Designed miniproteins, single chains. Designs and how they scored, part 26

Each design is a single chain, and the fold is of that chain. pLDDT is the mean over its residues in the fold that is shown.

## One batch from the design tools (miniprotein)

Design m883
Fold by ESMFold2-Fast:
Structure m883 (fold): chain A 71 residues (1-71)
Amino acid sequence: MEHNNEALKKVIEEKEAVLAYLKQNPELREAAIKQLEGVIEQIKKLDADPEVKEEAIKTLKEMIEEIKKLE
């Protein structure tokens, strides 16, 4: 569980940097959305703290929505 929880916390912490990068690189946005959707599906199946999973999934969904607004 520790490794999975740490990975999820890093996703939450780095959302702003990822969004800034994709704002500057529009050609990567579609691929990034697909990748984030896949990560959300994997997190749902991950053995991790439920609160951390919920926050990570919420963060990733918010990132996808923000990326879509950039298009």
Scores: mean pLDDT 74

Design m884
Fold by ESMFold2-Fast:
Structure m884 (fold): chain A 83 residues (1-83)
Amino acid sequence: SEDLELLKKILPNAEVTEELVELLKKAYNGEEFSEEEIKKALKLFELNIDESLFTPEVKKGIQELVKEIAKNLKKLIEKLKKE
């Protein structure tokens, strides 16, 4: 999709795949992440949070951070699509 191609340009050091797009959509919609999805988000955005710190509150905080990233990326993509 156009959004996937724009994300690849915005995040050149991240593995931008359809899976990342789905993760960002899930975060944007406020859907709860699995522990696997949280670990994947940390890896994709190069966030150094140790798994020993994974309380429910920390996991929720990570999810909210990814949601804010998704919101800002959506705004940037919309600006890039304008003439």
Scores: mean pLDDT 73

Design m885
Fold by ESMFold2-Fast:
Structure m885 (fold): chain A 82 residues (1-82)
Amino acid sequence: EEKTKQELRNYIEQKAKELNVTWEPSAIDRLIELSEGNLYLLQELITYLGLKLLELNKNPYNITLEDVLALEPELLQKIKEL
């Protein structure tokens, strides 16, 4: 299902509020771009990013654009597996 960029942003912001996490808006926008508007891919990328940040002993509750860009090669590889 194709979602508008704003609908995907609203989805992430709602989930962030429910989980008491902080997401940098530019990080959200980059993840949406990588998902190409696909909600399922976006959900999988968010989960994978969180798990990778935990493995790297980084804070998965405060996600920045720098974190997304650093893990972009791994996120792109994950998309190919889905």
Scores: mean pLDDT 75

Design m886
Fold by ESMFold2-Fast:
Structure m886 (fold): chain A 71 residues (1-71)
Amino acid sequence: NAEKEAKRIIFETLGKVSEALAAGDWEKADETVAEGKRRIESLPASEELKQKALDELDAGYAAVRAWFEAA
C-alpha cells in the first residue's frame, strides 16, 4: 500500500527533523527532509499520490520549523 508507505516516510522524516531542530541542527533537518522527499519520489505510486505526500511533508516541515523559530 503506497499511501501507507508514504505516510510512514512522512512520519519518520518529521520525527527525525524534530530531533535535529531540538538539537539546533538546522542543516541536519534540511538533509533529513531531502532524504524523505527522495524516498517518496522512489515509491511505485501515481504522480498524484507522490505530489500529495511531498506537499504534506513540506507543510509538516514548515509547521515544525515555525515552532522552533518562535522559541
Scores: mean pLDDT 85

Design m887
Fold by ESMFold2-Fast:
Structure m887 (fold): chain A 57 residues (1-57)
Amino acid sequence: ALVEFLKSIEVEPDQKLISDLNAAGITSIEDLKAADPELIKKLVPVKYHREKILENL
């Protein structure tokens, strides 16, 4: 699941992050990999979390 993936890369997802990702249509790791990097930058404001996500995609 997306939450388990985020936890595995030390991105502890709060409810807001999961809600924002789901609202953008990102509900799985596959959706996250297919997402535009600019969208990820908008949805994940914390630079450390954003870098961890992009590095592990």
Scores: mean pLDDT 77

Design m888
Fold by ESMFold2-Fast:
Structure m888 (fold): chain A 80 residues (1-80)
Amino acid sequence: SREEDLEKIREYLKKNAEILEEKRTVQDGLEITEILYKDKKTGKLFYDLLISADEVTPEHAELIRKLREEAEKKNKELQK
């Protein structure tokens, strides 16, 4: 299931990074998980976005694109 996949990703991150913030929301049937984490080896900060749905509709495509663009902008600001 999508929820099991998200948990596996969280466990992977916990081994390699320190999770500083995790936010889970539901927006128009999309499950959105936002994770801010710190790489344990380098101390560098990263922002990740995980999106899941049972079915992805054409209406979801624009919302997903917007969310991914916002996530990329956050990552670029953290890496300056």
Scores: mean pLDDT 75

Design m889
Fold by ESMFold2-Fast:
Structure m889 (fold): chain A 113 residues (1-113)
Amino acid sequence: MAYGADADLAAILEEAGAELAATLRVSAEVSAEEFAERAAAIVRELRARGLTPLLVGLGGDPEGATFAIYGFTAEAEARVLAALAGNPVLRAQFESSKTMADELVAWAEARAA
């Protein structure tokens, strides 16, 4: 699957001043479990700093997919929402990216118990 549409979201996030916390790849060499554990740890760190985390797909190829994890201040989130006001598709991708970050933390916490 191509994640080209999510690259447009990443550009908007960077223009708004979102912090790029990490770029992670899922592939045959990196299990879904290892990816989720690394992503969840970064999302927890961003939340501990008072930032809103997002997980955004940057692209995929036959060997795997690359994801970026961003953190937002309230001010940066307001700038993103203003930029997305005319684009319901990118707005839906933004909300989905927030939900994915929440699900990763819940998964990691359940597994750590």
Scores: mean pLDDT 75

Design m890
Fold by ESMFold2-Fast:
Structure m890 (fold): chain A 94 residues (1-94)
Amino acid sequence: SIEEVIARLEELKEIVVKELEKAGLEKEAEATRKFLDSVIADLANADEETARALLREIAGILRGWSQIYKKRGLDKSAAAAEETAKFIEAILKA
């Protein structure tokens, strides 16, 4: 299910980047794209133990993003980050 996590992170990237660009936050959109691209690359090349550690870290980061985006009125990004974090947390419990 690492392939499913990567697919979810790609979808998250498109949602967040698009909403940030529409809000005129082009530098933040670029930084977000670069960050998620690096996470996706790391997951694609990680062994199982390293991948699980990365998944725990990114789930926490995405929980934080969801709270911050909600406060800023970036509702689509907030929802996408929360649902992606929940998906990763469910995989880590299996």
Scores: mean pLDDT 90

Design m891
Fold by ESMFold2-Fast:
Structure m891 (fold): chain A 81 residues (1-81)
Amino acid sequence: SPKERLIEEIIGITTRVGLMVQQARAAGAPPEVLAQLEAILRELSRIAREAVENRDTLSVEELREKLREARELQARAESLL
């Protein structure tokens, strides 16, 4: 379904950023960079949780907006590396 694909994409973005945080930590990134990446990951995890838990009540349009927010957060994470 359209909703399922949007939720899967949001989860995929969250997983990818989680891996970026892990890799940045392993590479010895500065504490201020790690703090920003971890804050972005927390916000992505919140968005993903809201999308999953409210799947039946959220419209396709609302899920598209959450995906847009997730993509902006991913871009911010990428800009820190």
Scores: mean pLDDT 91

Design m892
Fold by ESMFold2-Fast:
Structure m892 (fold): chain A 78 residues (1-78)
Amino acid sequence: MEETAERVLELIEQGRLGEAERLVFEALTKDPTNEVARKLGVLVAIARGERPSPEAEAELLADPRIGELARRLIASLP
């Protein structure tokens, strides 16, 4: 899971959003209760230009692993 999270973050930074989404889907297929994979799915949606809910945004920004990229992506939303 840690390796998958790192790869998804790398793919998002590279703009390879389809591949990132596929890895998130695979992780959620193996464990639908995986909170890290759910957060990464929201992060991919933000990278696609989708505004997160206030609750999802707060959770992403509070995550020490994900929060930095989430801040950058949210700031880049139109």
Scores: mean pLDDT 79

Design m893
Fold by ESMFold2-Fast:
Structure m893 (fold): chain A 58 residues (1-58)
Amino acid sequence: ELEKAKKRYELAKKAIEENLDFASRLTPEQRERVREQAERALKKFEEDYKKTMEKILS
């Protein structure tokens, strides 16, 4: 279960990085919005991973 959560986090991170690369072709305003969305998504995936670790430790 922890391995599965870690794999999901890494896949999501890779997808976000690819989205940011595509966003480099957009206007500065649009790039900033994509970056903010990416940071929020990354934080959520990281928190989900931490929650899984807490469940195992509990």
Scores: mean pLDDT 74

Design m894
Fold by ESMFold2-Fast:
Structure m894 (fold): chain A 91 residues (1-91)
Amino acid sequence: MLSPEEARALYEAIRAALRAVAAASDDPKKAQAILDIVDSALGSALANGEIHTKQELLDVVTAAAEEAGKTINKEIADKMLAAAEAVLAAS
């Protein structure tokens, strides 16, 4: 299980990866909107003490990315989900 400090460190690593995807996007406004949705969802879950495992981090990112993909842009949302998965797999 993750400590609160480990969960925060993984959250910051995921945020950095999502920002890199947004910076490389051909549609910066849509990429920023998707980033804001995922970041808000992760930040809220972390602040509420809901994150104790890497799977719980992934579940929050997946739910937020799926919603953003349906409402904004699926391709960008899928790239952000893949970036978050890569961070968690490397840790």
Scores: mean pLDDT 87

Design m895
Fold by ESMFold2-Fast:
Structure m895 (fold): chain A 86 residues (1-86)
Amino acid sequence: SAAADAARQRIAREILGPAQAEARALAAPYEATAASLEDLPPEVRRRVLEILLRAAREAARAAEAAGLEELAALLREQAEQLEALL
């Protein structure tokens, strides 16, 4: 379980966290006017989705390699949902 917990922490810290921070930084200039992702300028929305999609795919592969099957399945589902929004 310690190895599984370490793998989850690495995925969160090294893949998901940085991607979320990058996405938030891109959306930050629009915080006063954008209530949701759909309210962002189309180019910014696309870039945010591409960043999150890439991270979800990388995280899913890392989770699968670590034997975290439930997390890998969840991240693959999130990637499919993000791709559908592009």
Scores: mean pLDDT 86

Design m896
Fold by ESMFold2-Fast:
Structure m896 (fold): chain A 87 residues (1-87)
Amino acid sequence: MEQLQIEVDNSFIIMQANLAKKLVEKGDYEAAAETLERVARQIEAMPALDEGTAAAAEEAARAARESGDPRAKEAAERVLAAVEAKR
């Protein structure tokens, strides 16, 4: 049960990270920041993080940081800190 839940949570984080990256590309920085904050909270709640999930979250956070939007950048820093703590 626990192992299956971790697999489901990792897949969910990857989907949300991909959505956040897409929102950044569209210039919807408010929605991107909110999505990245959800990603960070989800990662913080997990006991372990898969490398693929970490990579997806980092890619989304990098896109947000490079956008120049201050809210997206703040959310990105939280995601990067959460990923680093779980590696």
Scores: mean pLDDT 80

Design m897
Fold by ESMFold2-Fast:
Structure m897 (fold): chain A 90 residues (1-90)
Amino acid sequence: MKVPEEEKPKLIKELEELFKKLKPNKVEQNLLDFLIKHGTPEDFAEIIEKVKPLIEEGKLEEARKVFMKMLIDKDIEEGIRLLKEAVERV
């Protein structure tokens, strides 16, 4: 998906608002903070598109599972990329 850079702050705000509705613990909040710092606008938009309809339908447990799975998957991808970049710098 093509997402303009100017949408990034708006997507981050929407993502944080959706996440608060799921009542995250400290570990889950740290995973979101990592994605916000290292992820792309496309990553944020994809999570919003998958999770927002579930929350609006009141399917909070399903929304939480989808959000956490996507968050972990994306954080792993970003972590692997950062590790590869760190190895190349030494």
Scores: mean pLDDT 78

Design m898
Fold by ESMFold2-Fast:
Structure m898 (fold): chain A 94 residues (1-94)
Amino acid sequence: MPKITVYTRQVGDHIEFAVAVDGEIVAVGDISEVDGQYIATVYVPESSPLSREEVIAIVEELLKSLGLPAPKEIKVEKVTGGDGSEFDKITLTA
């Protein structure tokens, strides 16, 4: 199995994270608290080696490792960057 590593950084009141496969960053996101709920948002390029299900599982384990609740809602949206690149925007609400 490829080596998956999650890097986290506290930035003010939110947590930034990056997901790497064999040392290469393949997804980036953040976790914030809004109105008493924890919202994790992750952006996954169309070229990512990770499936949506794999990214969701990684983010759920990250939330658990941080002592945060299990997500109650998961939303997936396709978004386009300014350069025309496509991303899956995955939002987990805990």
Scores: mean pLDDT 82

Design m899
Fold by ESMFold2-Fast:
Structure m899 (fold): chain A 80 residues (1-80)
Amino acid sequence: MEETIENLKKAYETVKKEIDRIAPGTPLREEALKKIDEIYSRTLEELQKAYENGDKEKIDEILQKFRDELVKIVEELKAA
């Protein structure tokens, strides 16, 4: 669990740095960061439940969804 959470944090921090490079100091950056924070918090809650149930397949699904949502936010920021 801890290793998966650490990898999730690394991905989260990496994406925040990418967003900061794309549009530093803009309202679009702030909105993108808020969305990322929301997704990260929800993903952590979902992972905790999946680990409690011992459902490793569900953990992989949750992680994939997290990555997909991060990509969508970055694409939205680039399109703006």
Scores: mean pLDDT 78

Design m900
Fold by ESMFold2-Fast:
Structure m900 (fold): chain A 73 residues (1-73)
Amino acid sequence: SVAELRARAEALVKEAEKLVQEKPNDPESLFKASGLYHQAARLLRQAGDLEEARRAYLKATELAKKAAALSLK
């Protein structure tokens, strides 16, 4: 159901936020959080929540860029 898709996406976002909060400068944790936001974006798109899906996708991209920059230092 659409409600189940939204609930799963919310759980993934909360898990990603916790990873970023606990390890804000760990590239592996930031890449994992990026992956969780990507999964959330796909579920939100399936639910028809296109604006929320776009925001989750942009957050995933931001975290991946930060992780890559930290890995090069």
Scores: mean pLDDT 88

Design m901
Fold by ESMFold2-Fast:
Structure m901 (fold): chain A 96 residues (1-96)
Amino acid sequence: GMVTVVITGLTEEQAQQLADEAESLGGKATIIKGDVTTVVITGLSLDKAEDLALKAGSRGGRAEIYEDGKLVKRYTPEEARKELGEEYYWGGGTGP
């Protein structure tokens, strides 16, 4: 099915880094600038989409994954940190 990831809550710099990573994986990324910066990623497999969504959440973003227009997964920053098993470890974070 067609997989789409919608990410909000990242800085413009973080959004660009994530967009670049998505395109390096064979996806297509679009950054929409407004009152919030939104990244829309298409063309990835579900497992690659979940990895990017988890990374976005670990960096303080909120990610929603859609397959064929249906919501299949969400990551808040809290859920992403829980999934990674480390309270203070995020993209660019340090250990205790």
Scores: mean pLDDT 78

Design m902
Fold by ESMFold2-Fast:
Structure m902 (fold): chain A 65 residues (1-65)
Amino acid sequence: SSALQEAIKRFRMLADMVEVGAELREIDGENVLVIRGTEEQFKRAKEVAEEAQRETGEIKEVRFE
């Protein structure tokens, strides 16, 4: 949806500020937000990722790699 795309654009901007990679993938028809970085960077990015989930309701899972 357009709301999901706008939320992901804003999330990517914020993720860049905390120095993590972020990618939205579709797995089994569900949206999964994949975040890449160190364990400490994941802790900083977690709140931002959870905001994206709450904002759209269209992200099933946040995955850290």
Scores: mean pLDDT 70

Design m903
Fold by ESMFold2-Fast:
Order: sequence, then structure tokens, then C-alpha cells
Structure m903 (fold): chain A 80 residues (1-80)
Amino acid sequence: SMENILKNAAEALRNGGPAVRGAAVRELAIAAGRPDLADWLSARVVGLDEAQAKELAELVEKAKSPEEALERVAKFLDSL
């Protein structure tokens, strides 16, 4: 379900290590219909520190769809 996809991505960003965060964002990109962005966003998310990853987790958790969550991920990374 969309709720499970968003919840799993948020939990991975909040509690997972860099590789787990990357994998979660790759899955989110695929769920959002943007597999073309999967590797690019995954690689950038792996580079986040713990505080940045936690902030991104909050943004993803509050999104209403995978498409909205992916837009939030891209905008967050562009703000760094």
C-alpha cells in the first residue's frame, strides 16, 4: 500500500544506515513511477548525515503519495 511504502521509507531514513536509506529512496522512486531517478537520488541520500536523514524522514512520513514524497526528497537534496 502507499501508506506502507511511505512508512518504510521514513523508518529507513530515520533508523537505517546509509545503504538502507539509499535502498529505501530507490524503492520510493520506483513506486512514484520514476525509476530513472532511483540511482541518482539513492546515491545522494547515502551522503546525508544523521540529522539531515531524520529531517528528510519527517518530510517523507507526512507526504500523501510516493510522487509527493519523491518531490520532497529531490527538493530537500537541492536545498543542501
Scores: mean pLDDT 87

Design m904
Fold by ESMFold2-Fast:
Structure m904 (fold): chain A 67 residues (1-67)
Amino acid sequence: STLEAQRLTAQGLEAQRAGDFDTAIQHFEQGGDLGSGLSWYRLGQLYRQQGDFDKAQQYFDRARQLL
């Protein structure tokens, strides 16, 4: 559901705030799979920060389709 996607996005943001990027990525991927464009967008930002521009572009494209 969209509520589950929102919860997963929130859990991803909480993990990111705690500095647990692996957990944040996992939750954002799950939220995105459930239809959260915000989760895909956050994942794109994280990969861009890591220098993985190919993955960042892929996730930004997915986010754009949902936002």
Scores: mean pLDDT 84

Design m905
Fold by ESMFold2-Fast:
Structure m905 (fold): chain A 86 residues (1-86)
Amino acid sequence: VELPASLPPETRKEIVGNYNTGLALLEQGKFDEALEKFLEAAKLLVEAGYPEQAAALLLDAARKFEEAGKLELAKKLREKAREIAA
């Protein structure tokens, strides 16, 4: 996911940290914990004023969950992305 260049450095660190932790948890099969980390990363983007980028992050994460066969979790991420982008 492409993050805005204008993000404050500390906010960028938190977003990247949550996203990377989510990816590591997904690789470990800890799908519910991974979901929470992706949602936290998206929340930080929305709070920073980047709801489109937050939606894009959740859609990318949903694709990864679909590839892992976790269709219900992918659906939750897509629903949240639509809510944020509305």
Scores: mean pLDDT 85

Design m906
Fold by ESMFold2-Fast:
Structure m906 (fold): chain A 97 residues (1-97)
Amino acid sequence: SLGNVLSDSYQTLRNTVSDAGRQTGISQSDQDRILGLMSRSMGNYLNPEGQPYGDYYLQQARQLTQDVLQDNPQVQQRLIQTMDDSIQRVSDASRSR
């Protein structure tokens, strides 16, 4: 279901952000900001009218991730990939509804 895809995608993202924090020492505040932006992005992808706002929040989350993980390119790439995959899964599930 769409709700299961949303929940599973967010849980995977939250775990990846937490792992990045443990590996690189990025602050809890920056972790919360990334997760907040991604939560807003995912929520906006639940309907077609929200897609431009979803794109906006995803771009903000990617930019913040690039900035806070600039010295850790492998961790940065993994987190950005998880973000992009999570949005793709939510978008695909919302279109199937």
Scores: mean pLDDT 86

Design m907
Fold by ESMFold2-Fast:
Structure m907 (fold): chain A 71 residues (1-71)
Amino acid sequence: MKLVELEQVSGRPLEVGDRLYKDGELAGVITAVDGKRATALVDESAEVGDAFEVRDAEGRLRGIARVVKIL
């Protein structure tokens, strides 16, 4: 796992504990949120520019977020 900064591209406000998916697989979790920016723990293969589907604890679509920085 590595720590990244995300920028929300679309959807509902992000929340701490929201889950990140890539190609249908669980790839990470949001650990902190500040408006449209978030910090997340993601898979080691994640790179700047990668987009994730964000889902809440109930599996409902939150939106899309993109890696803007590796921390």
Scores: mean pLDDT 86

Design m908
Fold by ESMFold2-Fast:
Structure m908 (fold): chain A 97 residues (1-97)
Amino acid sequence: SALQEEIRRRIAEVEREFEERYGNVPAEELSEEELREALERMREVAREALSRDPNNAVARLLLRAIERALKEATPEAMEAAVAEMLPEAEAEYQKRL
């Protein structure tokens, strides 16, 4: 519960930073490096959570999505991972309440 709350808060922080940096920029104008930077930040948060609780489903879901997007290394894959990751993580968290 506490770790899931921490992950949710950190996801919200990264999302806010992303909105502030790219909120008025069309998706097609986001660079691959900018998307990679956001994903690497989220990856750091997910790995930290898993190091504390290996059974954290939210962190595991996030890490899987991020690693897949980084492996593809395309703007489309990275953008899709960010968009999918947040709703799925929230849904997984709600299932455990």
Scores: mean pLDDT 62

Design m909
Fold by ESMFold2-Fast:
Structure m909 (fold): chain A 83 residues (1-83)
Amino acid sequence: MSKEVIDVETEGSMKMIKLAVDIVVAENEKDEKKKLEYRAKLAQQVIEMAKEVIKAGGDKEKAEKTIKEAEEELAAAKEKLKE
């Protein structure tokens, strides 16, 4: 339902904003490896948030689409980190 979904999204958005700040800090430090690590961590958090949306009775189709996009980002970051 929309009210539970909105609450879950609000909490997850705050956690994702913190990770986005960490990415910006790493970029300012010109630490490419840390930036990739934070991008991978952000993608994992997006996947977990989408799973919570499904648990809260939200739109499963939208959540699954978000999971697929985040999994692609996670795979790309992990591939670069293997170098």
Scores: mean pLDDT 75

Design m910
Fold by ESMFold2-Fast:
Order: C-alpha cells, then structure tokens, then sequence
Structure m910 (fold): chain A 85 residues (1-85)
C-alpha cells in the first residue's frame, strides 16, 4: 500500500510557498495524503482519535507547531516534517 501522510489542515488556511506546494503535489503521486486537524496540546480527543486511527507514516505540520509536544502527546515515533507558512 502507499504510505499514509497526515497533513495539518491549518496548512490549507494560508498560501504555501511554491516549493512547499510542489513538494505536496509530488508527494501525492506516491503517498495517501490525509488532511486532519492536528492538536499538539491533546485537548481535542476527536482529532487525536483521527490521527491514531489513520496511523500515519509521516506527519506534516506548519513550522509554528511545537513538534516535540506533538511527538510526545499524539504519536511518538512518527517522523514530523514542518512546512513554512
């Protein structure tokens, strides 16, 4: 199966730099892209359940997100990539 990538829906609220947009377009050819709301403080149980159910191979978030808090509270061990926004 194609690898699963969870992408923070917050990235859809702002125009992405061309390089980030091209990266996502290329990634879509080889991976399953899932846009979900990602909450690093673990205060929204439904968002955490969506991530745990999906079991992504990669998480993509805006560079404003606290990556260490996200890794610890939501899905430890999954690689996290930040995109400029």
Amino acid sequence: MKPKVAIDSALRLQPLPEEARRFLEELEKTAELHYVWIDEDASFPLQQLQLRYLKPDLIIVPESVDVEALREKVFPGVPIVTLPV
Scores: mean pLDDT 71

Design m911
Fold by ESMFold2-Fast:
Structure m911 (fold): chain A 101 residues (1-101)
Amino acid sequence: DIEEKHKKLGTKEEIKIVAEKFAAVADFIDGLMELGLSLSLANELANMVYNGKSNEELRDFLKKKGVDPETIKKALKLAEEFRKKLKELEEREKKLKEEKA
């Protein structure tokens, strides 16, 4: 029936958005590791960005971990790209949920 088909389609699109969010996190971690950050430090920074921490908080965190200023600058640029992608995915998820209601 039409209602059951609409529910199934929404679930598939929601799973796709979740997969794209996971890919965005993986891309950010990979980028940080290419800059010489450890996996543990890259994961911690990704969690900070995902939880809405500011660039100033990220910078202070990396400074405390002994990361050099040039690497910090590059990491913050990657964080801005990651935030843009997360916002786009969140807007897509919200639109799908609103279309179901």
Scores: mean pLDDT 80

Design m912
Fold by ESMFold2-Fast:
Structure m912 (fold): chain A 66 residues (1-66)
Amino acid sequence: MSSFPTATPAGIKEFGGEELLALIRRGVGGSDVVAALERARAEARRSTLPHDQELAAILDEILARL
């Protein structure tokens, strides 16, 4: 399996991740991206796994910033 260093959502946000998301919304048809993030958040909220619960909170913060 692949092993990659991953950026944290906080790190992405500090690097202008919210601006990157705004550019995606303008360039790629952003409603699809927002819908995908909302779906991921809903799925994470339904999970009982600790990592999924943390992911749901992070996705809430990202979506609130859009």
Scores: mean pLDDT 63

Design m913
Fold by ESMFold2-Fast:
Structure m913 (fold): chain A 100 residues (1-100)
Amino acid sequence: SLLDQIEELRERLLELLREANEKKESDPEEAKRKLQEFVEIAREIAELIRPHLPVLAESLERTVERIEEAIKKEDLDEALRLADRALSGIGLALQTLKAA
């Protein structure tokens, strides 16, 4: 189902964010790679929710664009902060879809 697909992708995002945080100081290049994979999966979630929650999908896409800009600027702390914000938005989208 749509919910099962988004929940599976969200679990993958949680793992990527955990790994990026763990590698932040010891291997920042690996942390950046994990954040780039996070961006790709978060965009997939935005497309999946767009037909149902277009405002939340647009908000998620803007946050993802900000993550990519932070990565380009080598601002790993900002990228991780924004990734956490993206996860919160996805959690809200899941709760909203379950309530519908």
Scores: mean pLDDT 89

Design m914
Fold by ESMFold2-Fast:
Structure m914 (fold): chain A 66 residues (1-66)
Amino acid sequence: MEEELLEKMRKKIKEIKEEYKFSDEEMEEALQKALAGEELTPEEEKAALAAAGEKSIKVYEELKKK
């Protein structure tokens, strides 16, 4: 179910944020670099993934409200 997938995504994002201690600014910067097609370090890839995951969850929740 989508809800179960969403919970797994939240757990993964939390683990990444806690392990690497990314700020919202660092995650957003990494995501912008990824969207621009720039080469990312492994840490930047994790930051970009966490940022993308958080935005995806927000979009899903917004759509579910409507």
Scores: mean pLDDT 76

Design m915
Fold by ESMFold2-Fast:
Structure m915 (fold): chain A 80 residues (1-80)
Amino acid sequence: MASDETLRAMAERLVANAEATVAEIDAAIEELRTLDLPEELKERVIAALEALRAAVAAGDVDAVAEALRRLAELGREYAA
């Protein structure tokens, strides 16, 4: 399980490389739109990635950590 400490450390690292991180998130969103996944899952993951992108672009470590937590929750919901 990703702890708050782990999520914050990841968030700080992502913000430190904001330009590259934003570019990687944009690429991931584009690729996700082409994958053969349920549309509801795609919409939820894309929305979470868009929130992460906005937080990284703003340099808001706490918002990045929250967006990462949301993505982890989505991953757990769809993992057997």
Scores: mean pLDDT 79

Design m916
Fold by ESMFold2-Fast:
Structure m916 (fold): chain A 68 residues (1-68)
Amino acid sequence: MLQQLQQQIAETERRIAELDREAERYAERDPFMAGVYRVAAAVEKVILRHLQKQKQALQQQLQQQLQA
């Protein structure tokens, strides 16, 4: 569970890096495609933030269970 969330976070971070890289690659040749990749990266960043919040919530629940 926690390990799966950590893997998903790492994978999402890698996707963001690749999308940002593609946006830079297309910036001069195809500004429209560069814009599409930037929007996709922004969407992935929202997903990343959500996953990070889920990880924190799960860590808090596990901490409470260990103290009970």
Scores: mean pLDDT 80

Design m917
Fold by ESMFold2-Fast:
Structure m917 (fold): chain A 74 residues (1-74)
Amino acid sequence: GLSDSVKFTLENVKQILLKEVEKAKDGEFYKDVEKEVKKIIKEMDNAKSNQEAYDIILKASKLIKKIQEEIKKR
């Protein structure tokens, strides 16, 4: 199973990702971004090891940066 510290980090990153995607909702790429976010959230919910969770956190962090860049173009 996941350690408590890893669970805390996953939940925190999940909340950041959900907040950032809401800000992107008016962009033409919103549907693609929303689809990627839903996939990552599902991966977070299914993570069974600390290593798997860490890999998902890195992937989510990259998507957060991509969303922030999309928002800045407005």
Scores: mean pLDDT 79

